Designed miniproteins, single chains, continued (5). Designs and how they scored, part 5

Each design is a single chain, and the fold is of that chain. pLDDT is the mean over its residues in the fold that is shown.

## One batch from the design tools (miniprotein)

Design m16151
Fold by ESMFold2-Fast:
Formats: sequence, structure tokens, C-alpha cells
Structure m16151 (fold): chain A 120 residues (1-120)
Amino acid sequence: SEAERVLERYLEELKKAKTVKEIIDVFQSFLATAVDLLRRDPSPETVELVRRGLDEAYKILLSKTKNPKIKELIKKAYEVFRELLDAIAAGDWDRALELVSELTKILNEIYKIVDEEEKK
């Protein structure tokens, strides 16, 4: 499927990313694309596809991240994204939008840490 090919492309880009900023930029794009896919097709099959992609992305992110604060925020983002998938599967789009907002806040926190490290 197109969804499977697009998510697979983001996983390959995550594997190739060398800096924390590049890794987080790809992860943010993965999140945005996954939400758009689920808005168009909230089927159990698409939810499961995104869930598997998220689990693989999480493993790659943890393997490439050394900063303990960024690791903690990545773990939090993973848990919030899991709740987002559950909300979408339940048809609770109001809750899903709240969780997207929470994910955006976590990503902004990661970017602040990355920006501070680049200034050193």
C-alpha cells in the first residue's frame, strides 16, 4: 500500500539520520504523515500499520540518542503516540487532537535541548 511505502521511507530516513536534530525532524514528519494517513483511513489495518511503524521508529530513536533528557522525552512521545492510536481506533477524535497537541509540546521540548547543545 502507499501508506506502507511512505512509513517504510521514514524508517529508512531515521536509520540514515546522523544528528539529533535530523532524527527529530524525521520523527516529526513521520508523526504528521501518520496522523494524515489515519484521518483518511482510520481502519484497524491502518492503525496496526502505524503502530508497527511507531514501534520500529522508537527502537531506532533510542539506539541513536545518547542524551538522557532527550531519551526520556522520546519515551514520553512514544507513550502519548500509543494513546493517540488508541483514541483514533475508538473514534475519539477530540481526544486524538488533544494528544497531537501534547506530542507537539514534547517535540518542542526536544528541539529546545537540541538548540542549546548546538550553541555549545
Scores: mean pLDDT 84

Design m16153
Fold by ESMFold2-Fast:
Structure m16153 (fold): chain A 56 residues (1-56)
Amino acid sequence: GPAEEEVRRRVEAAARSGDNAAAREAALQGYKDHRDVLSEDQVDAAGALGAIEAGG
């Protein structure tokens, strides 16, 4: 959904810059912003997808 896509895009952008700390922060912020809509597992999955997209 839109919340998961937001997390994925943030993590992808940070990971593409090579900033693993920023990628982690993006995932954590996604959980905080969307905790009423997304489970922790959904945020983790979106973050993992963003990291994969960044790495090729």
Scores: mean pLDDT 75

Design m16154
Fold by ESMFold2-Fast:
Structure m16154 (fold): chain A 61 residues (1-61)
Amino acid sequence: SELEQQKQQIIQEIQKWYNERLAKLDAELDPKSPEYQEEVSRISLEAQEEFQRKMEELRKS
């Protein structure tokens, strides 16, 4: 269905964004640091919030 195709596009966009942000973080911080773990948690939360936002917009369309 069209809805399922749009959902898959959103998932792929969020995964790409998440991976790019993690790659940048890996270049800037020590993975064993508390700061790294805090930033990973923040990025994960932002990814979840953006996914929910895009899914709500899709449902309203």
Scores: mean pLDDT 83

Design m16156
Fold by ESMFold2-Fast:
Structure m16156 (fold): chain A 89 residues (1-89)
Amino acid sequence: GLKLTLRAIALALRAIGLIEDAELLEKLGANKELTEEAKKLAEEALRLALEALRAPEEEQEKLIEEAEEKLKKAEEYLKKAKEDLEKKK
């Protein structure tokens, strides 16, 4: 219902932010493989979150959980990209 819809919207917004952060870190000279993987996972999370907005309630929760898992992995890659950038001086 509405609660799952709002959660999906929140995930979509978080995914957009992560994509923007990955692109910024790449421009700042972070490891491109790490930023590209973070962006890819965040884009997959965004697609799943948007799919959840259109899905039947029985599928909505599963799509949200899959989006959250991909977003978590994207955040881990983004953290590694930030650490790589710090080591580059």
Scores: mean pLDDT 86

Design m16157
Fold by ESMFold2-Fast:
Structure m16157 (fold): chain A 96 residues (1-96)
Amino acid sequence: IPGAPDAATAAADAVASLEKAAEYFRQGKISQGASYLTAAALILSVAPSLTPEQADAVRKAGERLAEAIYEATGNKELAEESLRVVQTAVDEALAR
């Protein structure tokens, strides 16, 4: 896809978006948090194939986001769903 970032840039941007999402969820800003989770998923959807190290960094950021969601909302189902969104996007990027 023209204008798609390289794998390293995509991984770094996805991690940054997930960390920003976690910050917003901790502040109780659920809508803003969800928008950054969506941004991370979109970045990963247009990313080229990730290295295992890049994929691991994104997965760890997703785990931190899930923890932040649970701590902020008490909603374990929402936290687990956010982790699934990130894991699916990473697995698809690895399969490219």
Scores: mean pLDDT 82

Design m16158
Fold by ESMFold2-Fast:
Structure m16158 (fold): chain A 60 residues (1-60)
Amino acid sequence: AVRQALVLALKGFQLISEGKTEEGQKLIDQAYRLAKEAVGPQGAQQVLQEAQQRFQQNLS
């Protein structure tokens, strides 16, 4: 569950970087909802932060 949310958030950030802002936002919203159901709202925020950090590291 948490891993699936992380993957969705990473794809969302990737789409936003490609100019597909609406598609990316929808994936991030889905990732947040999935993570919140699995680990609660505090844990969901941590999952999104982890995804953002990993995405930034990928960009170098």
Scores: mean pLDDT 79

Design m16159
Fold by ESMFold2-Fast:
Structure m16159 (fold): chain A 68 residues (1-68)
Amino acid sequence: SMAAIEAMVEGLQRKAGLPEERARELAEKAVELIEQGKFREAAELLQSAGLTPEQADEILTRAYLILS
């Protein structure tokens, strides 16, 4: 979902200070993992980019609500 990807891009830029291109690449991969039910892998992906577990959880929860 483009809406979930855009929400995640915004969250990644605000919380982790990622540039838009990197945030978008990461958001696309994370949203794909959420759509596959791979929430743990999505959280691990975001944490690998420098997010805290709490930041990853907040961003993933927002994306999940948009996809639901």
Scores: mean pLDDT 85

Design m16160
Fold by ESMFold2-Fast:
Structure m16160 (fold): chain A 71 residues (1-71)
Amino acid sequence: ARAKAEELNRRGEELYAEGRYEEAIALYDEAIALDPDYWRAWVNKGLALAALGRLDEAGALFERGAALHLA
């Protein structure tokens, strides 16, 4: 599960770099579904939401990602 979540997260990062934020979010959501403990996917989804101006939602995901990283 983790290896596939990491692959989806990497592909999402590529889409994010292209400015394709909604498509990046979809891949981060798939990564989270496969491995909910994969903190990087939560943080990266937050960054994409912040890029879309959805700052309140982004903040919640950063908090979740930080909690998982420190666990």
Scores: mean pLDDT 85

Design m16161
Fold by ESMFold2-Fast:
Structure m16161 (fold): chain A 60 residues (1-60)
Amino acid sequence: SEVEEAGRKALEGMRRGLEEEGVPEEVKQRAIEEAEKGIKAAKTPDEAQNAAVRAYLAAA
């Protein structure tokens, strides 16, 4: 679905961003788990993207 595709893209971008910022592995793993939970609960592509962005900003 479009929601799943948006979530996958957002998660990939988030992983790259956290790696570039040098975020510790434990913090990165927690942020990714939070993003995945939000993406799973998302009903629209925008909600999926926002879930990943929110988790990224909390970790970075």
Scores: mean pLDDT 81

Design m16162
Fold by ESMFold2-Fast:
Structure m16162 (fold): chain A 109 residues (1-109)
Amino acid sequence: MLDLSDPVVQEALRELTRVLSRAIDELSQAKTMEEVLEVVKRALDEIERILLSHPDLTKEQKIALAEATARAIVALVESLYPDNPELIEAVKKLVDERLAEFKARIDAE
């Protein structure tokens, strides 16, 4: 479980919240499934960059923050596009694949 009183976790959360805010703005302007997927891909790339730039975060904290932020992106897409199950499934698949790759990278030395 994440210790939300940890200052390193708090700093990472501030940066991840900025990524989510930007994703909300970009998703609200997206007109095609391809544009939505590109916004999600960029947000996931930024999440990974932020987490890897914080050496003081433990492996468990990095994975937990990545999962929490990625789930927030999925929930956002579901809220904005509830009538597009194909898009929601595509976003979920992209998120699951990227999280699996991130976990494998963090686990590998």
Scores: mean pLDDT 83

Design m16163
Fold by ESMFold2-Fast:
Structure m16163 (fold): chain A 86 residues (1-86)
Amino acid sequence: MKVTVVVEGADETAIATAVAFAEGLRAGGLKTDYKVDGDTVTITLEPGDVGSMFLAIALGGELWAAGYKVESKVEGNTITITATKK
């Protein structure tokens, strides 16, 4: 099972934060893929368990700490994070 995390409406700093997060997970041994398309970063985590869901929450907290207003939506195995500069 996969969990997909989508960061939408991201500026350059939010994109860099999401990419660094995904690369950190990959370096830690998680099967993690990501792609950047315009202002959207899509991260795929395997396995899609409770730990992967918690990591998506952690990314939201990192974006909030970086000065973004963060809104999250969960639909099945997809978590959409919208980060707007405060």
Scores: mean pLDDT 77

Design m16164
Fold by ESMFold2-Fast:
Structure m16164 (fold): chain A 71 residues (1-71)
Amino acid sequence: SLSDKIGALLAKLLKDYEFDEELVEKLREAIELADSDPEKAIKLLEEVKEKSDEKAQKALEEVIEYLKKEV
């Protein structure tokens, strides 16, 4: 499922980068929504990206582009 694939990618990202609790919650919500509401999941990932460091932004953009291709 998209949630499983996105969940694996975001779990790796959470290990590689530091995020605030609020951003972690948004990432978890995006994982849950990836199969049922991918457009909402993309919006949440974009919000996290805007509040992240440049390196994390690049990694998040790759996840966002992957999800966009699957929608």
Scores: mean pLDDT 80

Design m16165
Fold by ESMFold2-Fast:
Structure m16165 (fold): chain A 83 residues (1-83)
Amino acid sequence: KLEELKEELKKKGLSESLVDMWKELDKNGDGVITGEELKAYLESLGLTPSDEEIEAIIKAYDKDGNGVIDFEEWLDFIKENYL
C-alpha cells in the first residue's frame, strides 16, 4: 500500500521540480505541511492515500514530533524514497 503510493508519486512527480512540488503541498506558505495538506495534494494527483499511509509518512519524517513536515524533512523523504 505505502510502496504503491510512493511509486505513483515518483511517476507523477518526475517531470516537476522539487520546489514546484513543495509549493503545491505548502498551500498556506507557512513552510510546513500537515497530513491533511499531503493527503489533499496526493488526491489532486489522482491517488487515494489512506489516513494510515499519510500518518506513516508524517511519523517517519517528522523529526520534531510536532505532527507536520518542514521543507528539509520533505527533502529527506524525497531523497530516501525517490532519488
Scores: mean pLDDT 68

Design m16166
Fold by ESMFold2-Fast:
Structure m16166 (fold): chain A 105 residues (1-105)
Amino acid sequence: NEEEGLEHLAKGIEAYREKKYEEAAEHFKKAIELLPKDSENYVKALFLRGEALYKLGKYEEAAKDYEEVLSIPGNENNPDILENLGKAYEKLGKEELAKEYYEKA
């Protein structure tokens, strides 16, 4: 249900602004499950879940969400996503990977 997915996206954004990152990540997860995979809101939910997971120190999971966004046509060269993926890899001690993504950003 796309309408329910949009409600979860909105609730996730509100929770994120309140620094309730666990609640935000759970709402974004539900949005990802409910939103059409070819929609801009699906891409937004993936990116925002990655950001929430990063705030929780779940850097491998955050990197996976950012990589999924970059795999969606039209998002391959998004500098904000490339920079955030670089930051996640830096936190994981993967310095060469982090540098590669920062240079692409």
Scores: mean pLDDT 88

Design m16167
Fold by ESMFold2-Fast:
Structure m16167 (fold): chain A 79 residues (1-79)
Amino acid sequence: SREQVAEQLKDAMDKINKVVEELPDGEELELSELLKRAGLDKTEIAKVAKSLNVFLDLLSEKYDIEYRVRDGKIFVSKK
């Protein structure tokens, strides 16, 4: 369920939010770079990839993070 995905991804979302909060206004990071900067391990990255759409929606709803898709890549910024 969405609630189970949120529980499993809570630590990953918190790590991502800390990096995004430190971004200058108007700066975007590509998702793969963001995952690396946030220090996610291979297991956390696999969990994010498995539930990517739910993960991005939860970031947007709980952390005031925006994402956009451009040329098949996902870019993340502060709202």
Scores: mean pLDDT 82

Design m16168
Fold by ESMFold2-Fast:
Structure m16168 (fold): chain A 107 residues (1-107)
Amino acid sequence: MTIKELIERAKAGDEEAELKLNELISKYLKEHLNVTDESLIKEIDETIEKVKEDEDFAWIVGEILEIRFGKELNTVEEVIEELERLKKALEEALKRQEEEQRRREEE
């Protein structure tokens, strides 16, 4: 069974498919998403490349993003765009943190 078929069956109310999809999502989250902001930016770059090469992986990442951010992602291109947007948001957040810390040291 492909990841795409698991997602479609879970959306249709198949409890076994939903359980299996949740196990895959939990495994991916445990292995890939618990690091510093710099490491997250690097992992996002690596994830974008992997998403381009593996359609099944793209659907897993899309489901993770839907669960975490509440956005419906229906294509591989939308998954890539959301990952690139997250990378930009993280870069901007890091820049703001550095500027805030600098201002507090100058007060």
Scores: mean pLDDT 66

Design m16169
Fold by ESMFold2-Fast:
Structure m16169 (fold): chain A 92 residues (1-92)
Amino acid sequence: NPDLKAFGDNLISLAELVLETAKRLGVEEAEKLAEKAIEYAKQGKLEKAKEYLFKAIDLLHEHLREVTPKDRESRENTEKLFNEALERAKNS
């Protein structure tokens, strides 16, 4: 399914950015979660990949202490967009 492949590729790209950010900040737990997201996406386990990606993002937000209401809103909107994209890809 080319739409599921495109979704997985996009998720891996975002997860790699999250991994790089986690490494730069020294948040080892977020690094492990981002690596698991990449691993599951490569296996085609896109729902698990999405789950681990957003766990990594949430952990980075907790570490930064600078998380505004707008940052939380952006994170929630991003997860909703990924949920909608995954459902569309499954149905195409």
Scores: mean pLDDT 81

Design m16170
Fold by ESMFold2-Fast:
Structure m16170 (fold): chain A 64 residues (1-64)
Amino acid sequence: ALSVIELAALNLRAAGAELDVRLFPDDEAARAEARAIIAELKATGDPKLEARADAMEAELRALE
């Protein structure tokens, strides 16, 4: 299980990736970072983080 600090850091990184994709939808690096964060969120097995990952994945798919 992730510590409280690791969970907070991962959620903060996810928020940054979400913002970067919205501000710079044509930035391939921003989309790649978002996909990496999605994978990390899913790897935790936490239902709340998996739900966040699913929402981010749907947002990325809408840009294609």
Scores: mean pLDDT 82

Design m16171
Fold by ESMFold2-Fast:
Order: structure tokens, then sequence, then C-alpha cells
Structure m16171 (fold): chain A 61 residues (1-61)
């Protein structure tokens, strides 16, 4: 489902940001943004977690 896909991209963005891989985190955030229409900041794990929660909620309805 789109919600499960959004959750996977969100989790990926958070994990990659926490691991210090900002380029890969940004790629996951971009995919989540494309799915949700909500911009996701992946510059830090905290920002990615916040953005992913909002984006996933938007996809879920």
Amino acid sequence: SKTEEANRYGAGAVTLAADGRPELAAERAKKLEELSGVPVDASSAEAAARGSREATAAVAG
C-alpha cells in the first residue's frame, strides 16, 4: 500500500540521517515527498522523523 511504502521511505530517511549519510537520506525523503506531496527535511534524524510522520499521515488520509 502507499502507506506502507511511505513508512519504509520515512524509516529509511531517519536511519540514513542518523548514520551520517545525508545524500541517501535526502533521496528517501524525496521519494516520500513524491508520494505524500509533503516536503520532508532529512538534514538530521530528528527533522527526518518529524517530516516522515507528517508525510505518512498525509498518505494515510
Scores: mean pLDDT 83

Design m16172
Fold by ESMFold2-Fast:
Structure m16172 (fold): chain A 86 residues (1-86)
Amino acid sequence: IEEKLRKLEEEARAAERELAAMTDQQLLDRAKRLRDEDPERYEEWRKKAIAAGAKTEVEIARLVVVGHLQDLFKKKLEEIEREKKE
């Protein structure tokens, strides 16, 4: 369990570095892929982005990518917690 938590922290740091290195075009391309792969989840992230005050396509794309990463790490954390319950 502790080893899985350490790995999750390392993955979170790696994702943060990748996000910081992304250009506007890469954010737009990533958001487009997320829309194509999971349109239902994409609409949820887009709605949250607009509610947060995003007005441009790039601002929406950035918040969509952030929302996707948050969902991924939440699922991984829930899996570790489920294992702890035994």
Scores: mean pLDDT 77

Design m16173
Fold by ESMFold2-Fast:
Structure m16173 (fold): chain A 58 residues (1-58)
Amino acid sequence: GPAEAAAGAAAGATGPAGGATGSWEVRKMHGDPEQARKGVEAGQAGDAAASAAHAALA
């Protein structure tokens, strides 16, 4: 149904590509590789966990 279609779109959008691309821009803005790396890892781990949870629920 419509809710399932929306959940599918959300799961796709929460993929690593979106998180990784956003974190790459943040990395340049901060100019600190250590902080950027922690942000990327946290973002990717969170996105991966969220995507896996959404996939399992869907």
Scores: mean pLDDT 56

Design m16174
Fold by ESMFold2-Fast:
Structure m16174 (fold): chain A 80 residues (1-80)
Amino acid sequence: MLHPVTQRVIDKAKKQANGKEIKKVTITGSPNSIGISSIENNKDEIAKELGIDVSKISLVYKPVPGVPGGEIQPEVEVEL
């Protein structure tokens, strides 16, 4: 069973790909967040779900802007 944040990343990547082959995925999140830790721990499963090599998944850590409003969801960028 995947963490909801990890599942959201997979869903976002699939939506951006829209059936096209994914060459690379960049996931941007706040350091020390539960969401980013769940993604790090489940990189192999994300790669499997997207049909790519785990080496094609990149994690980028950026500070959360100002008041986060409770939103800790990572951003996803897909290269096609």
Scores: mean pLDDT 72

Design m16175
Fold by ESMFold2-Fast:
Structure m16175 (fold): chain A 88 residues (1-88)
Amino acid sequence: ASGVRPLTPEEMELLREVKKVLDEAVARGEISPEEAANYYTAIALHMVAGDFEGAAGLLEDVATKLSPELAEKFREIAERFRELHRRA
């Protein structure tokens, strides 16, 4: 094994939603493509480590840099990560 835990279908879906919000933020000029790539990688690393609380916290931190509309979407995803942590 390469030291990375495989993600469940639910976890993969959440990561895809994170990517869509980041891609939209880049399209709106709210963050750079480099910032989006760094945030996505950091969130994915927390997820493969099973650290859903860390992933949720990072989403909330990133949300402070986004418009209220995109920040709200990230807070919703963060709450879903916290729910995964509670049901793990």
Scores: mean pLDDT 82

Design m16176
Fold by ESMFold2-Fast:
Structure m16176 (fold): chain A 91 residues (1-91)
Amino acid sequence: SSLEKEIKELQKKRDEYVAKKDYKKAAELDRKISELYKQLSETNPSKSSLYQSLAEGHLKASEYLEKGKSQEAATAYTSTVLRGIGDELDK
């Protein structure tokens, strides 16, 4: 989809900013990616819970990136996404 293509391009730019240690710009991109995943969750009911978890992961990562904590941002993203998947499986 066009939204998935846009997300992929934004993720690439986000990673470039992290590599450059421009964490504030990386955080801005994570917030935009989060918003696009929320839109995907509304248009794809079968994958809604997955896209919600990805949106939450990117949003949480943006909070740590705003503080310059890139390692904690990566951990927060991974743990949030895995927690969301686990919650879906445990219901």
Scores: mean pLDDT 82

Design m16177
Fold by ESMFold2-Fast:
Structure m16177 (fold): chain A 61 residues (1-61)
Amino acid sequence: MKEKFTYRALIEAPDRAAAEQALENAKKGFEKAGYKVLSGRVTEVGPGQFLLEIEVEKEKE
């Protein structure tokens, strides 16, 4: 059966490009760990602060 969850991380980054790079690295990490990446998003929450949200799914069994 499939389990679905959302990974959330608040990060500090000098600019949006650095935050987007961090999102891509996190997505690749989940894919290497055997998870399906369903969605990914970066939201600026303050100057130099970004919220990363990644929805992932893992097939159990």
Scores: mean pLDDT 80

Design m16178
Fold by ESMFold2-Fast:
Structure m16178 (fold): chain A 97 residues (1-97)
Amino acid sequence: SAAEEILELIEKATEAVKAGDAETAKKYLQEALDLFSEHREELSEEEIEEIIEKLKELGKAVDAADLTPEQKRELALLITAGLIELIGALIDKRLKK
């Protein structure tokens, strides 16, 4: 499913962050966010909540990682943008019924 692929990409981004590979982490995170945008209407409320939790875990990994301040800022901005879009999608689904 799209949700499973998105979660797997975020997990790969988290592992890249833990390895100190900001470029690979950013690539996987961008792929995950692009897939979310493509499949936004198809995702269930539960699937969106799971993705939000995985992005929060990625954010914690970024904070703890041995990355430059610039790399941390760039990843944090992408994570924040993704969280805003996911929360918006979750609110929309809750308001439809």
Scores: mean pLDDT 88

Design m16179
Fold by ESMFold2-Fast:
Structure m16179 (fold): chain A 94 residues (1-94)
Amino acid sequence: MYAGEVEVPEGLLVHAFGNPADDPALRLAAEQLGLENPAQFRLIPAEDFDPETVTSTSILTEDRVLRAGDRLRLVPRYHVEGYEDTYWDVRVVP
């Protein structure tokens, strides 16, 4: 199922590693992305982000930085046999 598209707010990239339960901005970002489990991704400060070291747009178990103004398309994975419903595919909208 296609979960939707969102534009990343500018303020998100100034938040360090966090648990969305303890950080209102991370919780808001998870809600805007339609994530059922906010722990599926984390944010780091924009100054710590090197795009050359990031080769994937997938929301996985690693820390992922979302850039302000990026439009993202979020596709959940629900198939249990061979898939984890805790993973989301993130596509940058052209």
Scores: mean pLDDT 41

Design m16180
Fold by ESMFold2-Fast:
Structure m16180 (fold): chain A 69 residues (1-69)
Amino acid sequence: DEEKQKEAEKHIREAIEYLKRGDVRAALEHISKALEVATAEQRKLLLEAVRYIAEGDIDKAIELLEKAL
């Protein structure tokens, strides 16, 4: 579904921008929205990114989110 793919990618891009600004809460809200429409492969990367955010490794979280695009 092209509509769902575009929606997932939009939320992933927003999450990356918020992480780069240091707004972890807003980034997590957008990751949550992306997870609702993400593919299985994207979902795996998004969940790994959430884990690295929880560990304080924001740079690695951004890399995983970029890989999900």
Scores: mean pLDDT 88

Design m16181
Fold by ESMFold2-Fast:
Structure m16181 (fold): chain A 97 residues (1-97)
Amino acid sequence: DLAAALAEIAAGRYSPAVQEILGLLSQFSGDIAKMLKNGVSDEELLKLFEETLARLAEILGVPRVTLDQALALARALGLESTIRSLEYIKEIKEKLK
């Protein structure tokens, strides 16, 4: 549940689920940075992004997580590199529409 995870983060309580989210989002920004350095396609970046959203949905026990919800989690956790990576993905998605 996204609301429960955000409430735990705001309270300074890092449950196992919140710790797993933190690890996943930190890994995502590292993977995006490596992929960008290696000149991979926008399609491959979007594939990693969709896989990361699916894993977030599993951790949160919800059928789907949106980009804006992932951004809300990254902002709540203070993950500046992850926020930048997600904003870049948002730019790619807007350019392809």
Scores: mean pLDDT 85

Design m16182
Fold by ESMFold2-Fast:
Structure m16182 (fold): chain A 63 residues (1-63)
Amino acid sequence: IEELVKKGDEAEKNGDYEKAFQYYSEAARLAQLRGDEEATREYGRKAVEAFKKIKGKKPPKLP
């Protein structure tokens, strides 16, 4: 999980928001599987923020 967050941070620094979204989303899913609600919310929030910065893509359809 920590490694995925670090990869997401690196992708965001490189302007690769799509990769950042993928890494943060994966980290949030793994945190949820281990029952860590706080980490799940934190990483999920990072994923959403990264997604908002993806230019040229449609916003997510799911609420």
Scores: mean pLDDT 74

Design m16183
Fold by ESMFold2-Fast:
Structure m16183 (fold): chain A 96 residues (1-96)
Amino acid sequence: EKQKLIEEAIKLLNEAMDLISKEAQTADVDTQAELTLINIQLFLAIEAAKKGDYESAIKALESVKKRIENYTGLSPETKKKILELVDKAIELLKEA
């Protein structure tokens, strides 16, 4: 069960990274730079979760949430979807 929670969290985070990558393809240079940094933070959170460092993973995801909430370069629909995915991943990692 614990491993299933972690695997589901990682799946949701990969979904968030895919949405960010798609948005970056049509974005201006400044938006692409910010989205790249967000994806790096998401990747680091996934790696921390894989290694059993859920505290570091959760902290990284909370930082990503604040970045996305304060960022205006994402479409409102994409922003909402990414925040939902990150929130669910945090819940799963806290339960793990």
Scores: mean pLDDT 84

Design m16184
Fold by ESMFold2-Fast:
Structure m16184 (fold): chain A 74 residues (1-74)
Amino acid sequence: ELEELAAKAEEYFKKTMEAIAAGDAEKALEYLDKFAEHVTALVRLLVERGELPPSALEELAAALAKWRAYIESL
């Protein structure tokens, strides 16, 4: 499951960046939401395994919010 979550997060991150490069803010937001879903699940799993501190989820949420704000400003 960890490998699957990482692969999906990477896929949607790539799609988000491609949409940003194409100037397609709507698609970029859709792909960012899917990236957020998978990367949050991945980070939560790593926190449960003791590989990341609990603060990693808060840091991730803050980073995702900044990315959303950036895309919305395009």
Scores: mean pLDDT 85

Design m16185
Fold by ESMFold2-Fast:
Structure m16185 (fold): chain A 64 residues (1-64)
Amino acid sequence: SSSEEAAEKFKNLGNELLNLGRLDEALEAYTRAIELDPNFAKAYNNRGLALQSLGRLDEALSDY
């Protein structure tokens, strides 16, 4: 679907931002992917990793 395609694009953007060390921006992109596809396990896992890198451990645990 168009929402699933858009979710994949935001997840890919998040991955690029994460690789650049832009953790807050990566988190925003992953959150947008999850809003578009709430069952997108890979986006949750990647957001959890970004949250862990930011020291936001309680929030990261909720994504795993």
Scores: mean pLDDT 84

